# Designs tried in a protein design run: designed miniproteins, single chains. Part 14

Each design is a single chain, and the fold is of that chain. pLDDT is the mean over its residues in the fold that is shown.

## One batch from the design tools (miniprotein)

Design m459
Fold by ESMFold2-Fast:
Structure m459 (fold): chain A 63 residues (1-63)
Amino acid sequence: GSIPVKPVSREEVEELARELGISPGTLEKALVGLSLGLSQRRVAEISGVSVGNISYIRRRFTE
């Protein structure tokens, strides 16, 4: 189902991307996928981020 994502600043995206060892652009793709209600597996596939990291990103912006 669609999970509401908290609005996030570019600085927060850059910090989290650095924490996860990915580019900010890759993290933004993951956030867009999550905001569209795509599954964690599908978001991982389109962004190239691991499913575990997608779960972590989701928890950060939806909890």
Scores: mean pLDDT 75

Design m460
Fold by ESMFold2-Fast:
Order: structure tokens, then C-alpha cells, then sequence
Structure m460 (fold): chain A 67 residues (1-67)
């Protein structure tokens, strides 16, 4: 499962980019913690990916798609 992220504007601000990076890091860290604890399932991985896509789409100037 792959998440595709695109900027919709040539004028994406550093703050908008930081917000996107922070979301990706937080979700990746959560997935890693769950894998280390042995609590990760395919359903949980899918839900985390869907949440990441949703949060990224809330940032102005970005589009995210789950593939």
C-alpha cells in the first residue's frame, strides 16, 4: 500500500511542507511502535494509511491518494 502526495501549487510554503512531514512522521512512528509491540494487523495498517491520507488532504496545497 503506497501513499502518493502531490503539491497543487508552485508556492507551497515551508510551514505547509513541515505540516505534511510532521503528519507522515507521526503516522510512521505509530506504525513502527505497533509492529515492535506485535499489535500491528493489516486492518490497523490500512486504517493508519487512511488517516494519514485524510490529514494530508486537510493541508492547503496538497493532494494525497492511497494506492
Amino acid sequence: MMIYIRSTSDSVTPAQRKAAVDIVRAMTDRMRQMEEQGTMTDDIRRRIAEEMVRKLNEIPGFEATLT
Scores: mean pLDDT 75

Design m461
Fold by ESMFold2-Fast:
Structure m461 (fold): chain A 116 residues (1-116)
Amino acid sequence: SKLEELVEAILRGDLATVERLLAEDPSLADEEIPRSIMPYAEGFTPLELAAISGNEGLVALLRSHTRDPRLVARAEALQTLPEHHERLLKQLTGEEPYDDTFYLARALAEAAAAKL
């Protein structure tokens, strides 16, 4: 699926592929990642994944295509935790088991969206 290709491109830091996919289908930026694509990242968005990756170019590009302000707020909350990004990314890819880092990230993202 296009969403699967987008997620894989974000994880690779492939800005050119992300730009092409968003030009073809901008609505991909507002989709939540399903269990079938990333079982440990279910409910995260492409913008949140880019924020966790620390790739400022991907964050800027995905933010420009994200229409739902709640999804932008979720990603911005995750950007406040840069020291946790490497661990969180390993948990979302299934390389490491969930711990307080995952649950903290989810709670902060959901709380930020709820304030809108």
Scores: mean pLDDT 85

Design m462
Fold by ESMFold2-Fast:
Structure m462 (fold): chain A 61 residues (1-61)
Amino acid sequence: SLAQVDQQIADVQAQIDAVSDDLQAKVDAGTLTPDELQAAMDQIQALSDQLNALLDQRKAL
C-alpha cells in the first residue's frame, strides 16, 4: 500500500540521517578512519539506491 511505502521511505531516510550523524560525530572527535569513511559512504549509497527504488514503487501505486 501507499502508506506502507511512505513508512519505508521514512525509515530509509532515518537510516541515512543516523549514518550521517555518526560520521559527523567521528569527524568532530578526530577519530574517523579512512575505512570508516569508505564504509559510511558505501552505506549511504546503498540506502540512497533503496530510497530511489521506493520512490519509483510509490509512483507505480
Scores: mean pLDDT 87

Design m463
Fold by ESMFold2-Fast:
Structure m463 (fold): chain A 130 residues (1-130)
Amino acid sequence: SELDRELERLRAKSQEVIDRLRERGGEAAERGEELAKSGPYGSGGYASYYYSQAQKDPALRPAYAAAIAAVARVNLELALEDKENRELYVREATIAAYRASDVLLQVPELRPAGEELRELADKTERAAKS
């Protein structure tokens, strides 16, 4: 479906953000990977928490962007696998993707990634409402 396609695109971009931050420096990569492996879900709480932490320490914004992107990726994987709870996982994933985008946009060299993630989150939200 259109929704499945947009979910996969947003998942791939979230993973690309995590991978790009891994290439940039170890702490950002390690934090993103830990969250992806631990499966924190409930993006509203977790994404907002990491967003708040990113505002407190500008030097850690890449690390927290990776952390929030990992929350989005986990919820997108769950949305692709669990059709019965898809609406919940899509909502949580898009909230996390928007928060990750906001943090990326605050880091000049990561701004293009933030813009792309925002556009894909918008497309996913529109496809989900169809």
Scores: mean pLDDT 79

Design m464
Fold by ESMFold2-Fast:
Structure m464 (fold): chain A 73 residues (1-73)
Amino acid sequence: APSDWELLREVFRRAAERARRRGLDEVADMLLRIADAQTEEEAMALFRELADYLRERGLVDEVTAIFREVAEA
């Protein structure tokens, strides 16, 4: 059975695919870096970087919608 970490990793990969389809290429690249992180600590640092980027660009609601869509799929 996949671990909780592998399931979370898959969520970030699917979110990246949806971000790219919306034309959010930088967001998609950042989400893929989180999915490919070797440790939970590295993933958390990359997620903080993504969160800062989203706040600066006014994209928090857009990316929240992407994660909601992934959760419903």
Scores: mean pLDDT 83

Design m465
Fold by ESMFold2-Fast:
Structure m465 (fold): chain A 80 residues (1-80)
Amino acid sequence: SVEEQVERLREEMLELIEKLRNGEISLDEFVERYMGLVRQLRDLYLENQNDPEMQQKIQDVWNEVFAEAQKAIAEELRKR
């Protein structure tokens, strides 16, 4: 289902952020992989133009994950 795809992308994005924070991946690798997941989330948003409730759920996930990514990137830039 679309909801299962959205939740999977959310979990993958948050896992990627955790890997960056733990030093398991570089900032460059993080950006590449994270932008790939962002594009998938964007595609789901566009596919659901006739479902405003689903679009809002996707937007909420985007806002949540973007805020966490911004924090992780700022933390990483302070270390390096």
Scores: mean pLDDT 85

Design m466
Fold by ESMFold2-Fast:
Structure m466 (fold): chain A 65 residues (1-65)
Amino acid sequence: MKETAAKLAVVAAAIDEGLSVKSIKVEGNKIYVTLESTDERARRMAERMRKIAEELGLELEVEFL
């Protein structure tokens, strides 16, 4: 359940910021997100995802390509 909620939250945040997510993985209490850009939209998405991860009791790891 937490995995599905986290993935849906990432997709929603990406759509709102106009970004495409390269990959999303959830392993135990961690969520891993890979973005293809380091611009302000990518940073804003990472900040939003950090908040959502905290609410779900997950740790966020973001990689920029």
Scores: mean pLDDT 72

Design m467
Fold by ESMFold2-Fast:
Structure m467 (fold): chain A 66 residues (1-66)
Amino acid sequence: AELEAELERVRKEMFEIAKKLDSLRQKYRESPVPDPQIQAEIDELKKKVDELMKRYAELKERLRAS
């Protein structure tokens, strides 16, 4: 079903963003000076993962209702 396919896509995207966030945080911590570009990327990815978590919850509710 389309809802199940989208749920899986959102889940995979959340996982990929989480992995990228971990890598960026590690790079940020290992930098001799704070990198504002890395910090901005981390902040943007945090916002994206929050939106994906909301979408994931919505899709799960719709799938249960089906």
Scores: mean pLDDT 80

Design m468
Fold by ESMFold2-Fast:
Structure m468 (fold): chain A 104 residues (1-104)
Amino acid sequence: SRADIEALVNRFESEVVDPLKELLKTKPVEELLKDPEVQKLLEKAKVYLAELDRALAAQPGPYLFGDEPTILDYRLASMLRLLQQLGVDLSPFPNLVRFLSLFD
């Protein structure tokens, strides 16, 4: 449902992305990637990426809620770009790769 997708994106943001953004304020990226807490967050991110990939595959349109983007699509794209900048490979998630291409 729409509410389930909104809840999934919000949990991904609060549980993974926001903690990563706070840690990025403390140290350079290269040093952070050696941090066990960062590694734990990146592993947790992969679980959310799999759920988000499945959610996108289930939608009738290219965006989270159809043919037109909402603010949630822009938020998700931003969060996925941050993970790519931190070295997360999105190639195992073809629906996320397709989704991100809409924001190039």
Scores: mean pLDDT 86

Design m469
Fold by ESMFold2-Fast:
Structure m469 (fold): chain A 77 residues (1-77)
Amino acid sequence: LAALQAEYEARLQAIEANKQQRINDLLFNKLKVTGLTGDRSFLDKIPEIQQINAEAEAQKAALQAEYAAAVARLAAL
């Protein structure tokens, strides 16, 4: 169980890290935005960032469902 939870947490962190990297790459390489140290609320209005967030949330939901199913399977034996 502990190993399964550690694997789940590692995968969850990887999804979040990938999401942040994609957003940073979009901001710096395509939108040419630099020096963002204050209000970032406008990021939620950018369609490309909304798509990245939606994809990350879908991946997290799928991972959570997979983890829940694995835990239930272990409990049921």
Scores: mean pLDDT 74

Design m470
Fold by ESMFold2-Fast:
Structure m470 (fold): chain A 85 residues (1-85)
Amino acid sequence: DVREEMLKLVEEDGLPKEKAVVLALAKELGLDVEESSEEEILKAVKEALEKAVKEAVERGELTEEDLKQFEEELPKLLEKIRKAL
């Protein structure tokens, strides 16, 4: 559970929320975040976010307009995450 891992990283390790979310996602994807490069972590998080949004659109939880907005904002989000690492 990404949410439980994120809360653990914030509460136990005192990490900023942005960094905690990234590391929690990378761990859920099976990456060794302590030995993984920043580029490997960002690539895994990007692919996971793209998959999650696409699946949400297919389930009718998000619209095609939401998907387009996500694609436009994703590079900015990844830059914020990269700076938090």
Scores: mean pLDDT 69

Design m471
Fold by ESMFold2-Fast:
Structure m471 (fold): chain A 77 residues (1-77)
Amino acid sequence: SMMEKNKKESDKLFSEGDKLEDQSADALNRGDYKEAFRLASQSSYLYSKAYELRGDKESAERYRRLSEEAERRAREL
């Protein structure tokens, strides 16, 4: 079923996003703010896609905005 397949794919995207979030936290801890925001942007983008696959448009849009904001902050650094 499409719902089952979308859930499996979204679970993979959440897992990938979690790894990028961990890498972002590591970069932040060593003072690499630009890299931390870049990784946070990528993580939020994957979460946005995962929520789209689950039909949660509100969460998808929220994480899309977080991704764009993090990317903007990375460019300012």
Scores: mean pLDDT 89

Design m472
Fold by ESMFold2-Fast:
Structure m472 (fold): chain A 78 residues (1-78)
Amino acid sequence: MSRTQKALYQYLVDAAKQSGVLDRFTDEAIRKIAEEAGLSDQPLLALVQLVGYATLEATKRGRSKVEVEDVEEAVKKL
């Protein structure tokens, strides 16, 4: 991961911990969100959109945890 992607990863982990929802994401999913958001011209906006779309996708598929596959579907919505 680039410096920006690593910063986004840490930001997501810290935000999820503070909100009590860190266990609702796989570590691979958090890393994928950070990587994809870091490739965007607006990394923080992309991060918020990817979290929202990936969470919706996990819910549609009956998953209690956001996985990499949910993030891959979220990327298609950007």
Scores: mean pLDDT 84

Design m473
Fold by ESMFold2-Fast:
Structure m473 (fold): chain A 86 residues (1-86)
Amino acid sequence: MERLEHSSSVEVADAEGLVARLAEELPKILRADPNVSSVRVVEATPTRLELEAEGVDSETGERVRVRLVLEASGNTLTQRVEAEIT
């Protein structure tokens, strides 16, 4: 099993509003991807969105599980992505 992790932070004018918008839109976008077999919203609050998605890497055909966490703190949006390949 291979695990890949990435974290980044950006300054935005309305981080909570962005998290709220992404909580509605992002699961729909992911479910529309033919390489994604399932999407689960683990947590959706005004300050935190946690998603789990399972699918297949289009290049390798390997099974991929992704966890996405978005956190809002003031004007800072923090994104964490974890991917597991089996």
Scores: mean pLDDT 79

Design m474
Fold by ESMFold2-Fast:
Structure m474 (fold): chain A 95 residues (1-95)
Amino acid sequence: SEFQEKLREIALLMASATLLIYAARLFLDGGEVDKARAYLDQAEETVKRAKELYEELMKEFPDLPEDIRKQIENDIKSLEAGVAELRARVDAAEA
């Protein structure tokens, strides 16, 4: 179904963002600030796409079960928090 396809796409984007955040953190810990920033920028864009698709999912399927909605929202918030933390660390390392 279109619902299952959008949900799968959101899940894949969140998984991709998790990996990009991990890569950014790894490069930052290694002192490779430029590489960390590049992966962080990709993570930020990926989280944004996941959020946009989630908003589309909510518009098309307003009866989305609350447990699924809360899980996606919590996962997106966790990814946004991870990006914000790493952005602050990258900015501090470039100072």
Scores: mean pLDDT 89

Design m475
Fold by ESMFold2-Fast:
Structure m475 (fold): chain A 85 residues (1-85)
Amino acid sequence: KEELEKKARAYEAAANSYQKGADFWQKLADEYRKTAEELKKAGGSEEEIESLQKMWEHYETKAKQLKDNAEDFKKKAEDYKREIE
């Protein structure tokens, strides 16, 4: 029981860490998206807009990967909690 409780806490902590990482990368993606939108309104170059869109896509992909990892570890934590109960 003690070992299962420790595993549940460890996976929960890992899930929280990955979720914070996902939130950080999503914030960067949102920032680059906003900059690309402002450049479009200002008549900025297509090349500059495309560069910002590639950065946005890259950071959004990173955010999704970390979010998926967070969900996986959260499920593992819940499974261990269920075994304790």
Scores: mean pLDDT 83

Design m476
Fold by ESMFold2-Fast:
Structure m476 (fold): chain A 75 residues (1-75)
Amino acid sequence: DILEYLLRLAEYLREHPELLPTLRAALEAAAAEMPPEVLEAARALLDAIEAGDREAMERAARRLAELARRLQEEL
């Protein structure tokens, strides 16, 4: 379950906030290789984790899971 994985990842990152700058740098380095909507949702997830906004984290995680499912369907 992609959503469950993303929510577990978000919780892990809340416990390890020192990893957030590294993940942001990796995301921005990969930005040109990503669909714009995936990049936007991934940025929103990192922002929500950094802010401790659980509702925003769930919203961004659900959006990423939906985009991942659509990508699998196109494949």
Scores: mean pLDDT 80

Design m477
Fold by ESMFold2-Fast:
Order: C-alpha cells, then structure tokens, then sequence
Structure m477 (fold): chain A 72 residues (1-72)
C-alpha cells in the first residue's frame, strides 16, 4: 500500500466532510470509502499504516453517522 493511496482517500473524506448539504449519493461514496479502508486494514501488516487506516476508518464512520442523521 502506498502513501499516495492513503493521501487520496484522506482527501476524498475531507471533501465529503466539507459539504454543508450532503446527499444520498455522498452517503454511498462515504460507505464505499469505509469498505475500502476496512479491506486495506485487513490486508496490512505494517503497524504505522494500520494506525493511519484506523484513524481514517474512524473519520469515515463519523461522517456516515452525520450524513445519516441529516438525511433522516
């Protein structure tokens, strides 16, 4: 796994987090990102990379909950 891939996923999360009026499409994108991060975590043995992925997963989970609350 490259640092470049992690930076791209972090930037995608940041863009979604910056949206004032997230849509159902934005929710789906956040859920897809979470799924990718979880798969990456399952396949990664490097402790530093695991810590970064766990932080990104936490951010994705928080974003998903926030979007769901706004769409309810």
Amino acid sequence: MSQESLEKLENELKELESKKNPTKDDLLRAEIILGILRIMLALTDDPETREQLEKLIERADELIEKIKEKLA
Scores: mean pLDDT 82

Design m478
Fold by ESMFold2-Fast:
Structure m478 (fold): chain A 88 residues (1-88)
Amino acid sequence: SELAELLDRMIEELRRLLATNPDPVRQAFYRELIRLAEEAKRDASRESFLELMRRILELLEKAMIEKYGKTEEIEKTRQQILEEIEAW
């Protein structure tokens, strides 16, 4: 439940990035991650879920840094999310 909620929040952020980023290469990456995340939400094993979440967070971090320039804040948020996931 809580992992699914976290994944939903990540999907929502990816959709936001997709809507705000005009780069077609970035848009394609966001669409692919959203697809994989929604698929994992249905049939995710713990290992597959953790790997997918890591990839989502890596690309989200990169896109957010490029768009907003808040590197330290974004990196800290990513680390906090990973720590929460690892605790499960």
Scores: mean pLDDT 70

Design m479
Fold by ESMFold2-Fast:
Structure m479 (fold): chain A 73 residues (1-73)
Amino acid sequence: EEIREVEVSSRTVSDLASVPGAGAKVLQAATTVSSDPNATKESIKKKALEEGASEKTAEEVAKKVEEGRERLE
């Protein structure tokens, strides 16, 4: 819902900003993909790689997004 989505996005962005090498484009792409209910950890990782992230950075970004989703349950 609206309030919960805004708070989650802010926390997710903060967590993603702590990942070394995650630039603004990678963070924006991960946030956009994470809004899709069909988005998987693999699709988030692939999108981060397409935006120029390293494999390690893409893996960490995907993991942080997945952990953020689990916390919403």
Scores: mean pLDDT 64

Design m480
Fold by ESMFold2-Fast:
Structure m480 (fold): chain A 78 residues (1-78)
Amino acid sequence: KKIAEDYRKKLTEESKKNRLIYELWRLLQEAQRLGVPNFLELWDEAKKALESGDFEKLQEIIERLRTEIENARAARKA
């Protein structure tokens, strides 16, 4: 029971980390293509978060990237 719970927790954390890394790279590529003005700053923060294993910081960067991408897309269509 205890061993199964610990193993499931590890699998869930690994899956969460992989999803965050994938989402980060996808959004970074899109932001670069759209010419987001803060791209270099966001990319530098993402590198530091990845190096330190700070997945909470990665989630924060993902949220900022999404907002910047939405704003850039809206500006292009307006």
Scores: mean pLDDT 75

Design m481
Fold by ESMFold2-Fast:
Structure m481 (fold): chain A 98 residues (1-98)
Amino acid sequence: SSAYQQAMAIIDQIKDKKVKQQSINLIQQFVKNGATPQQIIQAAQSIVQMSKYGNPKQTYQTIQNITNKIKSGKITVSQAVMQLGIDAGMIQIQQAIS
């Protein structure tokens, strides 16, 4: 609950409404699948970094894909949080070298 509220405050920084809504959906799926407070906050931070430095359409597709995989049980919460961290890091590297 408290971690969810903190994550929602972090996600509220996202300017793109479609990315923000999909991010809310993903955080809700993490909570439903027993994500730890630390995992919820880390996921929200990674999503905000992707939204800040990435293309909105690409960011939306990445978050939607992860959301669908969590909903279908194809990946664990820990795997999803790790993937978000990788995706956020790669976008920052691409921005730095472009």
Scores: mean pLDDT 85

Design m482
Fold by ESMFold2-Fast:
Structure m482 (fold): chain A 70 residues (1-70)
Amino acid sequence: MKEEIERLYKEALRAVFNGDEQKALELIKKMAELGDFETAKKVATRLANLGSKQAEELLKKIEDEIEKRK
């Protein structure tokens, strides 16, 4: 699990840097599905700061899930 999360994180950052919004969104969702909401939030925040409205919506959902688990 931890090694898989690290791999997904690196792949998601590569997708963000390459401008592949759809791939980055898919990888963010996959990280969240694995329970790593903090790493998913990190990548979603970066993509949202680049102007992705879809990442802003996904970030909101991730933050809501983190809040529920406090």
Scores: mean pLDDT 80

Design m483
Fold by ESMFold2-Fast:
Structure m483 (fold): chain A 109 residues (1-109)
Amino acid sequence: MTIEELKERLIEVLQEFKAALEAHRDAPKETVLAVVRAEYGRVSAETQELIDALLAEGKEDEVLTLARQHVRLGDVFDELEQAPPEKQRELLDRMLAVVDELIETVKKI
């Protein structure tokens, strides 16, 4: 698979994650956490595939940028797991913003 094909796959999974967050915005916390965990797992897998391909081509700066954005997404997920239900909407909005930033980062690789 080419870097361009891996970028397209990661963008598709990120757009699906965004749609899932929007669809479950007002769902019970347990449902939201289950959805976010599943989608985050898919994003992590596709991010790793792209990182491995970028490393094989010596694109270390792109790897560091992508890894940093992925860590930011994980940080918001950790905060969501610990947060009370009244903060769920605010944290999902922050997660949507990080997903949008990650999509733009992938497009610039």
Scores: mean pLDDT 88

Design m484
Fold by ESMFold2-Fast:
Structure m484 (fold): chain A 74 residues (1-74)
Amino acid sequence: MLTVALSVVARDAAAAEAAREAISRLPQVTSAELTGPTVVSATAEVPDLEEAERLVREVSSLPGVTDVRSAVRP
């Protein structure tokens, strides 16, 4: 299992809250929290790097998301 840490920037506070809710519903996500007015921090557990890349793509496609930073650790 790999741990993925995500930092997600949204265009505004409403988009950030909507993104937090959507991210928290993903089965691989273990936590999702607002850490700034337009920033969501999340952690997920995935079996491999392919699933980590799919997760980043899915989060990047959410309405109002402008930037996603990810870090992967074993």
Scores: mean pLDDT 86

Design m485
Fold by ESMFold2-Fast:
Structure m485 (fold): chain A 79 residues (1-79)
Amino acid sequence: SLEEEIQRLWEEMAAIVKQLPTMSPEEQREAVERIKGILEELRELLSKIVPKDIYDKAKAYLDKLEEQIKAYADKLIAE
């Protein structure tokens, strides 16, 4: 189901984020790319099936995570 897919993507992203500090720089770069992909897919799925009020709350959480991931990615590629 769509709910199971959303839950799976969310859990996968959370697991990757938890492991980021223990990864090598190469693994961290790959992990960040994967997280960005998961965030994009979650936004699309949520926008299609969730009532606006619930979506707005979920969007706020996703926006916060996306900002954290962007900051982390920028730190990895900055010199």
Scores: mean pLDDT 73

Design m486
Fold by ESMFold2-Fast:
Structure m486 (fold): chain A 61 residues (1-61)
Amino acid sequence: MVEETAELLKKLSKAEAQALALAVDPSAVPGVVEALEGDAKEILSKLPEEVRRKLLEALKK
């Protein structure tokens, strides 16, 4: 499961990482996370809880 999730994250980084990098602003991170929840809710819900927490923590940093 963790390995399968890593593959999904790599797939997202291929096309969506560019758009996400342009959309994500340090000062707007909280608002962006909320917006992504609506658009990317399916992806977030499929991620293991540990991986999801780690990802959110990285965005917070």
Scores: mean pLDDT 46

Design m487
Fold by ESMFold2-Fast:
Structure m487 (fold): chain A 60 residues (1-60)
Amino acid sequence: DLDRRLRLVRVELETEPDAPWTLASAAARVGLSPGAFSRRFTALFGVSFRAALAEARARA
């Protein structure tokens, strides 16, 4: 369930990379603190939220 919600956040990030994304706003979407979100995102994807956002923005 949580992993599914994290995958949806990554899809949204890749769809709208230039939106005003913050770690706090992304964490709030899945009901986590910024620290918990950061740890869970890195554990699931092998890359930090910051790195994934930078990569998506480089493609846009």
Scores: mean pLDDT 83

Design m488
Fold by ESMFold2-Fast:
Structure m488 (fold): chain A 90 residues (1-90)
Amino acid sequence: NKKKEEILKYLEAELNRLLATKPPELQAAARARMEELLAAEKEKLKAEGKEDQLVSVRIQLLAWYQYLLTQVSTVEELEAAVATYLKLRE
């Protein structure tokens, strides 16, 4: 879907802009954790035969991650927030 691809590109640009305002160690940790979360969702969707939903899931993840990054200032805060998110998704 063209509209979803456009939204995804916009959100990726905004995430990169926001990350640039954070300390280098938090930027690195945030990028690594986001890649881990996306990989887990991709594997789940593939196992369920819902690969066509990957773009929508990535949009949701990026939007939530942008919000989360406005709330955290340290790697420890990021890890705690991600752990809470994963528990809420069970």
Scores: mean pLDDT 79

Design m489
Fold by ESMFold2-Fast:
Structure m489 (fold): chain A 71 residues (1-71)
Amino acid sequence: MLEELKKQFLELMKQVDSVADKNPDGVKKAVPPITSLVIRGIGYEIDGDDKKAAEAYQEAIALAQQTIADS
């Protein structure tokens, strides 16, 4: 169920934004790879590969969580 993963990702990105004042360089470096994984997830959804789409979104979530933890 990709909708819940997307919702979790958006909530985490709000937290990433909230720590940007504390770690602006770390957040700036993390955003491009996170965005790339989200684009990959969308590509897999278009192909009908929901499992790979979920894996890509989970990797984006993990990077967002790591960025928050490192801040």
Scores: mean pLDDT 81

Design m490
Fold by ESMFold2-Fast:
Structure m490 (fold): chain A 92 residues (1-92)
Amino acid sequence: PKTELSEEQLAELRRLLEEAERRLLERLKKEGASEEEIDAARKMFSALREALERGTGVEALEIGSLQAKNQGYTTLAEALEELRRRAEALLE
């Protein structure tokens, strides 16, 4: 585990976050998710981008996934867990 990421790794993580957010929002809207869950997803990804800039992106993904599960947002929680696995693979 490294706390310092290269600019290339950071750019790739930002790209993965942007793509994951876009796909998740499309899926939630298509499946008729509540406006509350859609709003929570948008706020979560905003917080994840801030955490990534602070070097705590992976930890924020873990916390976000647990928080989404606790709120009953199963689709959001699943998407965050998948994104975390992809981010960890990128950092190895």
Scores: mean pLDDT 78

Design m491
Fold by ESMFold2-Fast:
Structure m491 (fold): chain A 72 residues (1-72)
Amino acid sequence: SSKAEEAAKKVEEEAKSIPGVVDVHTVAEGDHLGVSVVAEDEKAAEEAGRKAEETARRLGFKRVEVVGVTAG
């Protein structure tokens, strides 16, 4: 569990590096990662979601669910 949590935090850090991202939350359950992105616009949310998915798969997550919302 600690290893999955560490990997989830790495995904969170990478997604937060995308310009226009306001916040990122992750939840890890075994090989499944849930990612919630709050961004200034849909483009930033899409880029952060893609970065999160790429990073998660690199770190061994087999199922990645990304949900993005725009901060109004």
Scores: mean pLDDT 82

Design m492
Fold by ESMFold2-Fast:
Structure m492 (fold): chain A 92 residues (1-92)
Amino acid sequence: LSAEERAALAARARETAARELALIAADPEAARADAEEAVRLAEAGETALPEEDELARAAAEAVDLVAAGDEAGALAVLEAAYLRLALRRAAA
């Protein structure tokens, strides 16, 4: 990947993470329930792809960080997870 392509993936990951953080902040209890269900499905082996398991765990961690008042930490966790997913897909 070129530096330009990597920058484009990073920008998209940040945009997706910011949108997800806004949803978590708007309804933390619903976000927690959704994240716990996603992790449960991942642990049961009902996710189609390994990267979905990684995203489910990142979402659960982000919900915990928002509940602790660490929105910056939640954004960083989500951004890193979405960037890893994008880079993995681009490398295939």
Scores: mean pLDDT 77

Design m493
Fold by ESMFold2-Fast:
Structure m493 (fold): chain A 89 residues (1-89)
Amino acid sequence: MKILILTSSEADLPLALELKKELEAQGHEVLAVVNLGGRTLSELPEEEQEKIRKLAEQADLIIAVGELAEISAEELSKELGVPYEYVGK
């Protein structure tokens, strides 16, 4: 399965990197770990939003670490039909 991991902030990166290792050990492909830097997707520059959308279009699942990542994953899921899962706060 192809997975995109979104993190709300740098504080979420250690958890996201552990999730990446665990998922890859289970035979999944992690396309990217993207740190939103304390912002939602809509608050990012348009060029960064498009890069994230292209990754999400390739993903079978989005994992959202933290509330801002959850909001962003919900928007991507609504737009692109990719399922998402929320992890942590």
Scores: mean pLDDT 85

